# Ledger of designs, part 1: designed miniproteins, single chains, continued (4)

Scores and structures below are computed, not measured.

Each design is a single chain, and the fold is of that chain. pLDDT is the mean over its residues in the fold that is shown.

## One batch from the design tools (miniprotein)

Design m12001
Fold by ESMFold2-Fast:
Structure m12001 (fold): chain A 74 residues (1-74)
Amino acid sequence: SDTYTQQARQLFDQGDYVSAMHYALLSLSIDPNNQDALQILTDIIQTSSGLSRDQAQRLAQAVQRGIRNGGQPV
């Protein structure tokens, strides 16, 4: 999960939000409680969508819950 989180951050810093999202989601699929992966996911959502920080956090948490439930939103 650390490797995927690092890869997601590097891709985010390069502006490759699609690949950054992919690696952030891979990290969360291994450890849904990975705070670094959740933080990067929130940053990607906020930057790529133009949503507020609060809206991005809520969406990232909904994605996290979906991963915990085998891909279903709660």
Scores: mean pLDDT 81

Design m12002
Fold by ESMFold2-Fast:
Structure m12002 (fold): chain A 120 residues (1-120)
Amino acid sequence: DRRRQQEQQALQLRQSSLNSLQIALGNLEGMAKLAKAVGDEKGAEILDEERDRLLEAASDAEELRRVATETKRRADEIVEEIKAKDKEAGEKMQQLADDAVGSLDLAADNLARAQELERS
């Protein structure tokens, strides 16, 4: 049954999307902890707010992509601010940001594929 196979594939893609999102959220949490350690409490707060926004967008691929794009922009700004204050902390934060971006792209792509199968 094509419909049953598509339903199973969509469920697997949704699970993969959630797993990738959780990896991204973990990297953003790591960034928030580094920001707080360097005294950038505002940057830490922004990263925590973006984590909440990503969770709220987790069921809609277009919303997840939009929120992910804004999260990437805000994360890049925080990384540059921290690099100016502490080069080593900024380089560690850049690695976490790059990993978060990759995981967010996978989360959005997998969710979009799941939703496409559900429309078929």
Scores: mean pLDDT 89

Design m12003
Fold by ESMFold2-Fast:
Structure m12003 (fold): chain A 67 residues (1-67)
Amino acid sequence: REKAIRDATLELLKTRPAVTAREIGEAAGVSPATASRILRRDPRFRYVPGRGYVLAYSPAESIRRIA
């Protein structure tokens, strides 16, 4: 359930910098609302308005504060 949603998100993030709740829902076989609810509780993922879900520790976040 939760693991399937998280695993699907990690798989999508291998080929994408960000993924939407809809894409995760399609991959995990759950509604976008369910995917969003689970991911909001997982500290490994961060929701960015306009972009979707990204890895919380992602290189993109690190690049912004690499100094």
Scores: mean pLDDT 69

Design m12004
Fold by ESMFold2-Fast:
Formats: C-alpha cells, sequence, structure tokens
Structure m12004 (fold): chain A 83 residues (1-83)
C-alpha cells in the first residue's frame, strides 16, 4: 500500500500553506530542489520547525489556522517517518 504521499502531493500541501500566507514562498523554492524521499523527509522536518517559528514571529495567523497547518504538517511527517 502507498502510505507515503508522492512528492507532488507534498508540494501541493506546501502551495496551499503559501497561498494562505502561513509559509513563505521560499519554502516552495527549496522543496522544488527535493528529488528523493530521504531529502523530502529531512526538508519537512527542518522546514516545519523553522516555518512555524517564523509564522509565530512575523506573520499574524489565527490560532485555529495555525493549529490546522501544524496538524497537516505533522500528519505528513508521521506518514513519511512511519514508512
Amino acid sequence: STTIPPLEVIKEEVRRLVERGVVDESTLERLEGVRTDEELIEFLIERADEDLKKILEKKPVSKEELEEIERRMEEIRKELLEA
């Protein structure tokens, strides 16, 4: 069974976060450089933590939006790490 989302699905999730103003477009540019599942896992772990800190400091988001974004990022991370 395919439990790990393909790279295209991850890119789409990140695009949605950028469109919502939660994550910087530079995150998408870095993600476009990712080619392997291993690089994707490393990228998601590092960027989720860094982007969350940036969002809290630089971009005002509602608590509900932040929780939803964090939930989606955590789901993606868990799926990649558990495979």
Scores: mean pLDDT 62

Design m12005
Fold by ESMFold2-Fast:
Structure m12005 (fold): chain A 72 residues (1-72)
Amino acid sequence: MALSPEEQERLFQELRSGRNSQHVIETAQQLLANADQLPDEVVVFAASTLSAARSVEGAEELPDFSSPPLSK
């Protein structure tokens, strides 16, 4: 069922920290599993975080070697 207020706050706090990609993905998925019972702000944040973390974790592992600075 729904997460307790303390658990919700803890998970949201960990998402904000973004310390570990794997943990961030798991936390975001857990929040999204309870999306119907969470504020829209938390759901949007979790979805965005999950999307970003998945890109980093190798879903779109592209070598960005072409990033020249402003010439000169």
Scores: mean pLDDT 63

Design m12006
Fold by ESMFold2-Fast:
Structure m12006 (fold): chain A 59 residues (1-59)
Amino acid sequence: EISEEKIEKAIKNIRNFIANADPSMKAALIRLYDKDGDGTVSDEELREAVTEGLRKLFE
């Protein structure tokens, strides 16, 4: 089972990773999480992706 604190920490880690990524990797990460194509990944988009990823990992 995954706590909200773990999800929030994962979101922060992903956000930090995107911020520090090389331009090519940053573009790929934004494309992966950015559903509206504005070039920015929202907190809701990251939370949804992290929650689904962790859920599938543990089921």
Scores: mean pLDDT 71

Design m12007
Fold by ESMFold2-Fast:
Structure m12007 (fold): chain A 93 residues (1-93)
Amino acid sequence: MEVEKLIEEVKKATEETVAYLEKKGELETAKAVRERAKEIIELMKKSSVEEAKKLKETFKKRLDEALEKVDNPEEYEKRLREERRRLAAELAA
């Protein structure tokens, strides 16, 4: 696939996700999603088609995580706290 097509797919996914987040009142998360999309798009412009595809896949995963946070924020935050605790314990060992 051409890099330009991958960038357009990222832009479309970003706007759909941002619209949903803004509708839910999650303005800070929506802003973070837009800022990350700008970063990933600039990186994709400098990437090969294969690299751009991987960047798109990684970014879509981040969009899914943002949506999960909005739909189930308490469980999402609990999982993040447990993961941080686990990593801290591993580093201390």
Scores: mean pLDDT 75

Design m12008
Fold by ESMFold2-Fast:
Structure m12008 (fold): chain A 82 residues (1-82)
Amino acid sequence: MDLEKIKEYLNKAGEAAGEGDDKKAAKYAKKAAEAAKKAKLSEAEREGLAGAAEHLAEAFEEAGMKEAAKAAKETAEALKEL
């Protein structure tokens, strides 16, 4: 299920950020972007996930995790392009 895979990667990115691991958080956010590009999602699902990814990007920036923040923004853009 494409939606669940994207949510799983975003959740793992958030968990890694909670551990202070910018590299790991960025890796999972990037995997979420890759999954989003291949996903067959409704408009409502895309909007919800894009909002979640944007919220994570803001949290990562506040934590000083620039790499993770960039990856989360890329995920949000990928979701908006579907």
Scores: mean pLDDT 78

Design m12009
Fold by ESMFold2-Fast:
Structure m12009 (fold): chain A 74 residues (1-74)
Amino acid sequence: SMEEIQLAIERLKQLIEFLRTDSSLSAENLETLRKLLDEAEEYYRKTIKDEKLLKEIEELIRELKAVIDERLAA
């Protein structure tokens, strides 16, 4: 539903903010999260019919993956 999609968007935004300020998550936890984001991206691509909402979610997932990749490279 649209409500579930909006909730997903808000949770992705919150997770980005958390990861930008967090230093406690282990490399193993970050790698697990990275894999879950790949699975979530595939799921949303198959299920979301609204192109604008799908694009927003894909952009947030891309940003979140970038933050994780930066932390794993450090």
Scores: mean pLDDT 85

Design m12010
Fold by ESMFold2-Fast:
Structure m12010 (fold): chain A 83 residues (1-83)
Amino acid sequence: AAEVEEELRALLDRAKELLKEIEKLKEELKKNPDKKLEKELEEKEGVLLLIIAVTKTLARKFGLDDVLAEAEKLIDKLNELRK
């Protein structure tokens, strides 16, 4: 129980780091279009989506409502950045 919550919170922290990296990459791409940075952005977005999906699934299974809420906020922020 406690170990699973700790592991999922670590995944959320990694997801938050990836979201910041994605925001920075989008800002860089807006100034200077670069195919290499576009590929890096796509890769980071894919990894973030997988982390969120896994975290949500396990948070629901273990009744970790706070973790689930944080994962939902991250996907909302990612969707805003993808507009």
Scores: mean pLDDT 83

Design m12011
Fold by ESMFold2-Fast:
Structure m12011 (fold): chain A 90 residues (1-90)
Amino acid sequence: PSQETIDELAKLLPQMEEEVKRIKKELEENKSLPASTLAGYAILAIGIIIDAEWIIEYSTDPEVIERAKRVKELAKEVIELIKELIKKEE
C-alpha cells in the first residue's frame, strides 16, 4: 500500500480503538448475545486486526505503530471472548 493509504488508516486508529472497547464491554456485560451479533463483532474485529497489521508493517511513525499494536491486541481479546461464548453454547 502507499504511504498515503497507511496515513489515512492510521487516522482511523482512535475510532477503531473506541469501537473495539465498546464491543469488548458488550461481550463482558451480556453473555447471551445472539449468534448473528457475535458473528458481526468477529468480522469487525478481524477487519481491525488486518488494518492494524498494515499500519504496523508499513507506518514509519513509532507512536502510530505502538497505538496500532494496542488496538490489534484489543481486537484479539474480542475474538477470544467471542470464541469462549460460542464454546459455552455447545
Scores: mean pLDDT 83

Design m12012
Fold by ESMFold2-Fast:
Structure m12012 (fold): chain A 87 residues (1-87)
Amino acid sequence: NKKIKEYLEKAREYLEQGLLFAAYLYAQNAYNLLEKLGKTTPEIKKLREEIDNLIRQIALTDDPEERERLERQLREKIKELLELLEK
């Protein structure tokens, strides 16, 4: 699906720029299309839940070290998500 490829390419581009929330937005758009096609897996769904939890924790933290740690985890989880969605 060309639209899924477009969303994944945009997500990858934003990830490379360090724009983690924009990267996740486009990854989620690709996921939603894959879900409608019945092409999502339990692994992808679990990874999305982990990313959503990290985003909530980042929004609630006031500790700079904790924020930096969570943002590193968020980047890695988004990277993993993109790799799974590109399959």
Scores: mean pLDDT 86

Design m12013
Fold by ESMFold2-Fast:
Structure m12013 (fold): chain A 79 residues (1-79)
Amino acid sequence: MEELVERLREETRRRMEEALRKGGKQYAKNVFTGWTSAVMLRLSSELPEEVRKEVIERARKVMGEVAAERLGDPSWLEP
């Protein structure tokens, strides 16, 4: 579980760096939205109901932290 979250942090960081280099913050926001949607769908289908909510919340938090670090402003990530 925690290994999965750490892997998501690393993959999200790589994807955000690539997106920022390719198209800047606007493009990176679009890539982040698509990436997080794909991750949430996969976790929802692969995880048992009991742990799904907790793992998804951890994944969302970690991915959001990476996006905030890369984009400098997390306001667009707030619920």
Scores: mean pLDDT 74

Design m12014
Fold by ESMFold2-Fast:
Structure m12014 (fold): chain A 58 residues (1-58)
Amino acid sequence: GELAKLTEDVKPKDKPYVTIPKGTLVEVLEDIDEEYVKAKIVSSGAEVIIPKSKLEKL
């Protein structure tokens, strides 16, 4: 998938009890809809659903 970086702190849609810090590197795995993607956190391998608007593609 494409590498991207979070532009701000994000609470995943599927895991709203956690906060992923700004600057975290993710790999975009698939589009969920127009607003959200499924992405893998590069450092941990965890998969999360996050808003496209808070991603900067590398």
Scores: mean pLDDT 83

Design m12015
Fold by ESMFold2-Fast:
Parts: C-alpha cells; sequence; structure tokens
Structure m12015 (fold): chain A 73 residues (1-73)
C-alpha cells in the first residue's frame, strides 16, 4: 500500500537498516505479531528481530511514527 511505501521511505531517511524497515512493515501490516513469529518469517533469530525492532523504533521516533516496543509484543 502507499502508506507502507511512505513508511519505508521515512524509516530509510531516518537511518534505519533494511532489516529494521522489514520488521516495521510486518508490524504495520499485523500488529499482533510476536517476536518469535517475525523471526520465523524473516529467517532471523529472536535477538536479531528485537535489535531490528529497537532500531526501527528509534528511526520511527525521528519520523513521527509510533511503533510498539519489544515488551508490548
Amino acid sequence: SEKLEEMRKRLREAGASERAVEVAILLARDPSLSLATMAKRLGLSVSAVRRALEEARRAAEKAGIRLPTAEEL
């Protein structure tokens, strides 16, 4: 969707890695996803997803976008 492409652009401009952008987009599509489910879908460890989510959250704060914390998932 156009909103997800806008989110990708803003997160990249705020310095997020491609992995962090992928995690943010998965959550934007389905906010009920657990860290474990995202790890399976992305072929990553849970620790890698947690780091990517924290990176995405910092970039989102710069872009005025709110993302859930790892503790909220």
Scores: mean pLDDT 80

Design m12016
Fold by ESMFold2-Fast:
Structure m12016 (fold): chain A 88 residues (1-88)
Amino acid sequence: SPREVVILEARVLTLLGSATFLLNAIKRGAVSKEEAQRQIQQLQSDLNYIEALFEQIRSDLTPEEAARLERQLAEGRRLIAELEQLLA
């Protein structure tokens, strides 16, 4: 539905913002390793939920919307991988 598309877009933007904020916080030493690990686990759970929702509503998306969301999800995966590497 159009409502589910709007929810998906909002959740993706929130995920990207949260991951970017955490990356900057780690680089500035503003968060402990323990807190960063907890937040990365939450981001991974959120990403899994968003990807499941994307698969469910794929037929409601235009090709342009689907391509944009696929790129944003790929960016989310890359940011989480970068965060995990920084804490290794």
Scores: mean pLDDT 89

Design m12017
Fold by ESMFold2-Fast:
Formats: structure tokens, sequence, C-alpha cells
Structure m12017 (fold): chain A 106 residues (1-106)
């Protein structure tokens, strides 16, 4: 996935799910990508903390960063989610989620 594709997808989610205007959503997506590139480990730790309920997004930029990291995680989980859906193998999906979770906590 290219940087442009990632910015476009984050922008779309901010517009459709969070009702952020297009120009602001695009700016937030670009800023989130720059922050992710500057500190990928910090972004992953933040995402993991939010998943554990230890933190919540306090700004639209933090929400954009969370959305961006969630798309990267979802992309890595998509093959396992597809296999579980096609075969009804919920255990395989759970194992894939735990594997990605372990990587985020490492």
Amino acid sequence: MTDEELIREVTKILQTEFKVPEEEARRLAEEALERYKADPEGARRYYAAVLRGEKEPESLLELALLTLVSLEVARRLEPAARAAREKGEHEAAREAIERVRAELEA
C-alpha cells in the first residue's frame, strides 16, 4: 500500500465514520502519517494501550493516528480473517490477532 493510498483511506474513514470535513480529514491523515513515520514504535504502543482501554484519543490527530495504525493492523489480519470467514475457522483468526498483538507489544 502506498502512502497516498493510506492517506486516502484514513481521510475516507474520518469523513464517513467521524464526520470530519474533507480538507481537515486529509490534513489530519497527512499529519498522522508523518508522526507514524517519525515514531512507528511509539504509534504502535499508543494503539496497543488504546486497545487495552488504558488510553483514549483526546484529539482528532490522535484519532487519525489510531485509524492509520488500525488499517495497518487490519491489512496484516485480512488473510486470516478471510480464511476464518470462508472456512468458519474462528480459532485461526484468534491466533492471527494474538500474533499481531504480540508484535505490537514487543
Scores: mean pLDDT 73

Design m12018
Fold by ESMFold2-Fast:
Structure m12018 (fold): chain A 76 residues (1-76)
Amino acid sequence: SSHLEKAKEKFKEAAEYAKQGDKQKALEKANEGVAHLHKAGKVGLANKAANEVIPAAEQGDAEAVEKASKKTIEEI
């Protein structure tokens, strides 16, 4: 369960950094969130989050990062 709480924290941080225009930190936190989902055994959700949050962070789309991160957190 600690990995699920850390995943939630990292996706919230990714959305925050994306809003600040810090694309590098948003991407870093999104990747950390995905890693914590894998460690929690939530492989399907981790793959889904990687396909939605990571591309949004790479493109610098703050709104897409927030939407995908919120969706992932709601599924935890």
Scores: mean pLDDT 86

Design m12019
Fold by ESMFold2-Fast:
Structure m12019 (fold): chain A 54 residues (1-54)
Amino acid sequence: SLADQILEMVERNTLSLEELDGLREYVLSRFDPDDPRTQRVMDALDRQREKVLA
């Protein structure tokens, strides 16, 4: 699925804060926020964001 492809991209690449925030907005605009797949992508984005800020 597209959500799984985005998840893999986030997990395999080092993304900037701007890229992470832009991808987060894209996911929220296109995907159901209550879908478990969407939540997995959002959680991965949040974890990567925390790593960049640490």
Scores: mean pLDDT 79

Design m12020
Fold by ESMFold2-Fast:
Structure m12020 (fold): chain A 70 residues (1-70)
Amino acid sequence: MSAAELRAQVDKALEEGKAAVKAGDFKKALDAIKRTLAIAEQALRQGLTEEARYAVEAATEMAKMMLEKS
C-alpha cells in the first residue's frame, strides 16, 4: 500500500472517529482508534515512518477527544 493510500485510510478513520466521539458512540470511536494504530504498525513494517507518526497522532487526537467528552 502506498504512503498516500495509508494517509487516506487514516483520514477516513479520523473523520469517522471524531464524528463518533461527538455522537457519544465511544465503541465506534475506539474501533476507529484501533484501525489507525493498525495502519501505524503497517506503515512501520514498510519503513514509512512519517505515515506511522501521522496515524499515531490521529489516534491520539481521537483518544483526547474521548477523554474530554467524558
Scores: mean pLDDT 85

Design m12021
Fold by ESMFold2-Fast:
Structure m12021 (fold): chain A 92 residues (1-92)
Amino acid sequence: SPKIVLPTPEERATLLASVEAISPWAELLATLDERTRLALAIASMHFSAEELEELREVLESEDVDTVLDWVIATLREKNLTVTLLLVEVIVS
């Protein structure tokens, strides 16, 4: 696997706060742990309005593992390889 340097905890907190400030669904993300929130916030920047509505429904009805599986599958389908790899590393 390519080696990715993960952000420090302080850098992750700053990045998460910045991304959540612009997210229309930041309140849903706030119910998740910091690592999962960061992964979903990064991935959501690449989603269409329709995909964001699907993600919202999955977040409201399913467990976190199902949410992450949906996100990973969607990123893979869209060929967003760098974002997919970053999300997988963050949630591992």
Scores: mean pLDDT 70

Design m12022
Fold by ESMFold2-Fast:
Structure m12022 (fold): chain A 66 residues (1-66)
Amino acid sequence: SGEFDKQIANMAKNLLKMGADKETVDKMINDLKTTPDPVKRQQIILQMGMMQGKLAVEAYKAKLNA
């Protein structure tokens, strides 16, 4: 649905803003849109969440070393 596409677009925008690699993010979004397997789809969503968490931890570490 259009709402799901907007949520994925916003997630992608946030990941890129946090310093994620554009090619990696674009691939994840394309895989998510083209994958019919619900298990594989859920794995991609979890991978995006893990990437966001990793970037947040790196930002926190940078803040502590400043």
Scores: mean pLDDT 80

Design m12023
Fold by ESMFold2-Fast:
Structure m12023 (fold): chain A 65 residues (1-65)
Amino acid sequence: MMAALEAAAREMGRGLAASPRVGPVTLVFPRSDREAGERMAAIIREVLERAGRPDEVRLELVPDP
């Protein structure tokens, strides 16, 4: 599970780094997936820093259904 999430986070980070977008990235996760959300946010931040684009990455937690 985590390996697939990390691969998805790196791919998303690369797409964001190549995008002409401006502004913060917000990731939305259920509270039960907080650890996965925090890991994904950290990986995206690292990819953006490596690309020279230190955009803010936010994690928003929502109640589980």
Scores: mean pLDDT 73

Design m12024
Fold by ESMFold2-Fast:
Structure m12024 (fold): chain A 110 residues (1-110)
Amino acid sequence: KEEYINLLKKEKERLKTVLEEALSVIPPDLQEEFKALMDEFNKTIDEIIEAIKNDASVEELRKLQEKLLETSRKIMELLDKAGVPEELKQKVRNEIERILFIINQYILDK
């Protein structure tokens, strides 16, 4: 429980750094949309951490996981549309996958 929370917090900070690097190369016209997706992703991670602390049901955790997956898809689609370099897209993809892996492991261990 505590271990998963600490891992999620650590990976959230890593993702924040990589997303800010991506933001620096995104065209101005797409920056507001990207910032909104970053904020939504971070908010959902915080909601998942809170749900873990409160021993929320598997059903509630799965709803939050689905919301996170949808936001992840939108982030990757925007990066593709924005023409972000492949190396940087791969960094974002890897950090998102690490976060999703941690969440899935917690749900399976519940």
Scores: mean pLDDT 86

Design m12025
Fold by ESMFold2-Fast:
Structure m12025 (fold): chain A 103 residues (1-103)
Amino acid sequence: SSIQQLRQQFQIEAERALRAIRAGNFAEAAAHVEKMIALAEELEAKGDTLGVIMGGNALVSLGRAARAAGFDALSARVFDKALSLYRKFAPHTVDNVRRVAAS
């Protein structure tokens, strides 16, 4: 797949994950989160640093939504992946992401 197609699929999976969180469907939300993580790893493998950082931003937003819905395990998984991406590609933002994860 092209970088553009991977970015587009990531956005589609992010929308599906958010919809599942809003519907209270943990299993469906978790499945879409794992697809998002796999797509972010494929973007990383292709050298798309910007796509990976944008993916990290989407994961932080999703982590907040999951926490608000009471999906603590899903929220932790999503924030852990976002922090991993930021440590590698945008280390100066890690403290801000940790603050968001804690709130």
Scores: mean pLDDT 83

Design m12026
Fold by ESMFold2-Fast:
Structure m12026 (fold): chain A 83 residues (1-83)
Amino acid sequence: MEAKKEAYELMSELSRAMARLSKLLADPSTSDAAIKAEVERLKAVIERVEAKRKEETDPALRKQLDEMIAMGRRALAQAEAYL
């Protein structure tokens, strides 16, 4: 039960990190330094989700984690293209 809750908490954190980055990218007054800082935070969250995915044995939850990681990686690519 705890491990499944941890996975959902990590996916929620990743979703919030992606939302923060999207908000910064939508604001033309945002500095490159601010975008770079949020990119590094998103990378750290993705790494924690990837680590959780490696230990997860539930096939349905593994699929959800894979989908969230893919969305996070796309958000990173978008931010890197902007910089």
Scores: mean pLDDT 83

Design m12027
Fold by ESMFold2-Fast:
Structure m12027 (fold): chain A 79 residues (1-79)
Amino acid sequence: MAAAVAAATARAEELAAKDSFSEEDIRELAEAARLGLETKDLRLLDAVGRAVGSILEKGSEEIKKLTLEKLQEVEKAAE
């Protein structure tokens, strides 16, 4: 469990540092967000938040829409 959270946190931090995003990057971010909500890990949730902020600033309109849709799906599933 701890190893999975650490890996997801590192990946979210990598995504926050990127200048361009693929649809696969957004799916990976959604999985990291799901894990953060399930574990309530504040560092992972903070890293996800930073990645989302970067994507909404630098991403294409299509990538931004996909990101918001996937995050809404994760939040609904987590309740």
Scores: mean pLDDT 81

Design m12028
Fold by ESMFold2-Fast:
Structure m12028 (fold): chain A 61 residues (1-61)
Amino acid sequence: SLEERMEELEKLLRDPTASEEEWAAAIDEMVRLLRTADPEQRERLLRRMEEMARIVGEKLA
Protein backbone atom coordinates (compact mmCIF):
# COMPACT_ATOMS: atom_id res chain seq x y z
CA SER A 1 0.00 0.00 0.00
CA LEU A 2 1.01 3.66 -0.28
CA GLU A 3 1.19 3.89 3.53
CA GLU A 4 3.51 0.85 3.77
CA ARG A 5 5.84 2.31 1.12
CA MET A 6 5.84 5.67 2.89
CA GLU A 7 6.74 3.95 6.19
CA GLU A 8 9.72 2.25 4.49
CA LEU A 9 10.94 5.59 3.13
CA GLU A 10 10.48 7.27 6.53
CA LYS A 11 12.54 4.49 8.15
CA LEU A 12 15.36 5.14 5.65
CA LEU A 13 15.28 8.90 6.34
CA ARG A 14 15.53 8.23 10.11
CA ASP A 15 18.53 5.91 9.62
CA PRO A 16 21.69 7.73 10.81
CA THR A 17 23.85 5.54 8.53
CA ALA A 18 21.92 6.44 5.36
CA SER A 19 23.79 8.54 2.81
CA GLU A 20 22.68 11.94 1.48
CA GLU A 21 22.13 10.26 -1.91
CA GLU A 22 19.83 7.67 -0.31
CA TRP A 23 17.87 10.45 1.44
CA ALA A 24 17.50 12.35 -1.86
CA ALA A 25 16.22 9.20 -3.60
CA ALA A 26 13.71 8.57 -0.79
CA ILE A 27 12.37 12.14 -1.05
CA ASP A 28 12.01 11.76 -4.83
CA GLU A 29 10.02 8.54 -4.35
CA MET A 30 7.77 10.21 -1.75
CA VAL A 31 6.99 12.97 -4.27
CA ARG A 32 6.10 10.36 -6.91
CA LEU A 33 3.77 8.63 -4.41
CA LEU A 34 1.99 11.96 -3.82
CA ARG A 35 1.33 12.31 -7.56
CA THR A 36 -0.52 8.94 -7.63
CA ALA A 37 -2.51 9.48 -4.40
CA ASP A 38 -6.15 10.53 -4.12
CA PRO A 39 -6.90 13.94 -2.51
CA GLU A 40 -7.37 12.66 1.08
CA GLN A 41 -4.39 10.31 0.87
CA ARG A 42 -2.33 13.19 -0.58
CA GLU A 43 -3.16 15.42 2.41
CA ARG A 44 -1.99 12.71 4.83
CA LEU A 45 1.19 12.07 2.83
CA LEU A 46 1.98 15.81 2.67
CA ARG A 47 1.77 16.07 6.47
CA ARG A 48 4.14 13.09 6.78
CA MET A 49 6.52 14.61 4.23
CA GLU A 50 6.63 17.87 6.22
CA GLU A 51 7.77 15.90 9.29
CA MET A 52 10.37 14.03 7.23
CA ALA A 53 11.68 17.27 5.71
CA ARG A 54 12.41 18.48 9.25
CA ILE A 55 14.33 15.27 10.05
CA VAL A 56 16.33 15.45 6.80
CA GLY A 57 17.11 19.13 7.44
CA GLU A 58 18.48 18.28 10.89
CA LYS A 59 20.70 15.54 9.42
CA LEU A 60 22.06 17.86 6.69
CA ALA A 61 22.86 20.64 9.16
Scores: mean pLDDT 75

Design m12029
Fold by ESMFold2-Fast:
Structure m12029 (fold): chain A 69 residues (1-69)
Amino acid sequence: MISSTEVIQLIKQGVPNEEIAKKAGLPKEYYSWSNKEIIDYVIEREIKESLELMERGIEKAEEEAKLRK
């Protein structure tokens, strides 16, 4: 799956929204979305995943390891 930066590059190159959505791994239901909606979706996905991995995942793993000994 592609990043938000790659989505922006494809938009600049004039790639159709449907192809961008397909490369970003979105279902066919999202192929009717605009460039803005596709990029907003990808950005939200990246932020959510990064927050879970960088904050919740790391902190929780340390706390759980302490409880486990």
Scores: mean pLDDT 72

Design m12030
Fold by ESMFold2-Fast:
Structure m12030 (fold): chain A 79 residues (1-79)
Amino acid sequence: SLLSSASEKEKEAEARFRKELLPLIESGPDPEKIEEAKKIGLEILKEVPHNLSILLAVTVAATEDPRFLEVLKELLKAN
């Protein structure tokens, strides 16, 4: 199932990750952006619950700003 790169739901989740979640994570330490990132991350994770790319990106962001640890915690709860 994780190798099904032809899945429309997986493609949609990856597109949302790149367009909506990744820019929020990379835009820097803003509390409003962190809360939006949590919301979007949880929505994406519902469609691809074991998407390691999303978890890795949030983990990397958390190393630059400890506030992103809250995003990681919420994503891990949903997974």
Scores: mean pLDDT 67

Design m12031
Fold by ESMFold2-Fast:
Structure m12031 (fold): chain A 81 residues (1-81)
Amino acid sequence: MKDIKLKKVEIVVEARFSTPEQREAFLAAVKEDPRVEILEEREDGSVVVKITADTLLEAKSIIRKLAQYADEVKVLEVKEL
């Protein structure tokens, strides 16, 4: 059996919010997902998070879930671990 060598992926994203309510909902969603870590909360209200997943598909799913609570989500970095 050929096992597909999938490396863990680490994605850093920046989320921006139009309202404080969106930001609070985003932070609550991050706290519920152990795969997501807050790296930085910026003075402009944006939040930088690190997503660690076993596959790129899983990481994309997490980003889509979090994007529901943000006005804009920007991918800053993608690493294969």
Scores: mean pLDDT 79

Design m12032
Fold by ESMFold2-Fast:
Structure m12032 (fold): chain A 105 residues (1-105)
Amino acid sequence: SRAAALKAALAAAFKAADLDGDGVVTLAEVETLAAQVGKPNPALQTVLNAMLLAAGAAPLADDGVVTRDDVLALQRAIRHPVVDGVLDADLQRGILTFLQVYGEP
């Protein structure tokens, strides 16, 4: 399912970003990555590319920088809550916090 694919892509992307390595994606990890928008951060770009691809959208450029426009593109791609009931509450809150900080309200 698309929601299962998104969950798997997020878990793989955060593990690839070398976060805590425990196989769990947390709110704190998402908030840490959100703070890197506009700065060179290949890990953040990997996470957003995984989310975009799981949502059926085109991946970002491979420049290692995530812009606010890239976050808005992700927000539009996942506007319908495909992840509702699939991700745990902490992960869902982390994604929503990221989108609220850098996405359009």
Scores: mean pLDDT 57

Design m12033
Fold by ESMFold2-Fast:
Structure m12033 (fold): chain A 84 residues (1-84)
Amino acid sequence: NLPEKVREELHELREKGVVPESAARKALETVKEELEKGESPEEAAEKAFLAMLEATEEAVLAGEKRVVPEDEVAEEMQKIIEEA
C-alpha cells in the first residue's frame, strides 16, 4: 500500500503524461534487453511498460523530480524496436 502523497504524485504524473527520468531509462533498457533475448516487439514493449510503472513508483518514493514526456519515451521505444 502506497502512502497517499505518493498516490497523489502518481496521479499528477499520469494526468500530465510524464514519467520520471529514471523510469524512462529503465523502460528503454528493458525493451533493448528483451529484444536481445529474442522476445517479440509486443512482449518487449509490455515488459518495458511494466518496468516503467515499477520504476515510477520507486522514483516518486525516492523524491525524484526530473520528468520526461511519456510520448518521447514511446517514440524512443518504437525506434529501438524498428532498429532491432
Scores: mean pLDDT 82

Design m12034
Fold by ESMFold2-Fast:
Structure m12034 (fold): chain A 76 residues (1-76)
Amino acid sequence: EDEKLEELSKKALELIKKIVNDPSLTEQEKEEIIEKLSKEITEEYIKLKKFNKVDVDEGIEIIKLALKEGIEVLKE
């Protein structure tokens, strides 16, 4: 379980890194893609843990924050 979550997070960060460094995308497009990706990742995590919808909304917020902080590090 935790191994799959770790792989999901690692894959998400790798995708975010590619999106942030893509010169063909505008800053707005990057933000929209990141939001969509965060939502999809949270939904996959919830499926693995069998949580309810309230946990999905909270998970999305946590993942968005983590990805946003990761992006700040990657922009350097």
Scores: mean pLDDT 64

Design m12035
Fold by ESMFold2-Fast:
Structure m12035 (fold): chain A 65 residues (1-65)
Amino acid sequence: MIEEENKKALDELAKMRDAGEFKDIEYSEAVKVTLEKKTEIDASMAMIGLAVARRAGVKAEVTLK
């Protein structure tokens, strides 16, 4: 399950946000991908979220269309 991994990923995302590596939209979409893997996200934003989740060590699977 990904609950503990989600907490770790959210901590890493917060560090990256504090370092100024995100624009507001990119950060919110990365959080959505990490928590819910929502397909309502644009493919480019889903790719950004997936890359950030993988960088944080989260096992993430996102269905892209």
Scores: mean pLDDT 54

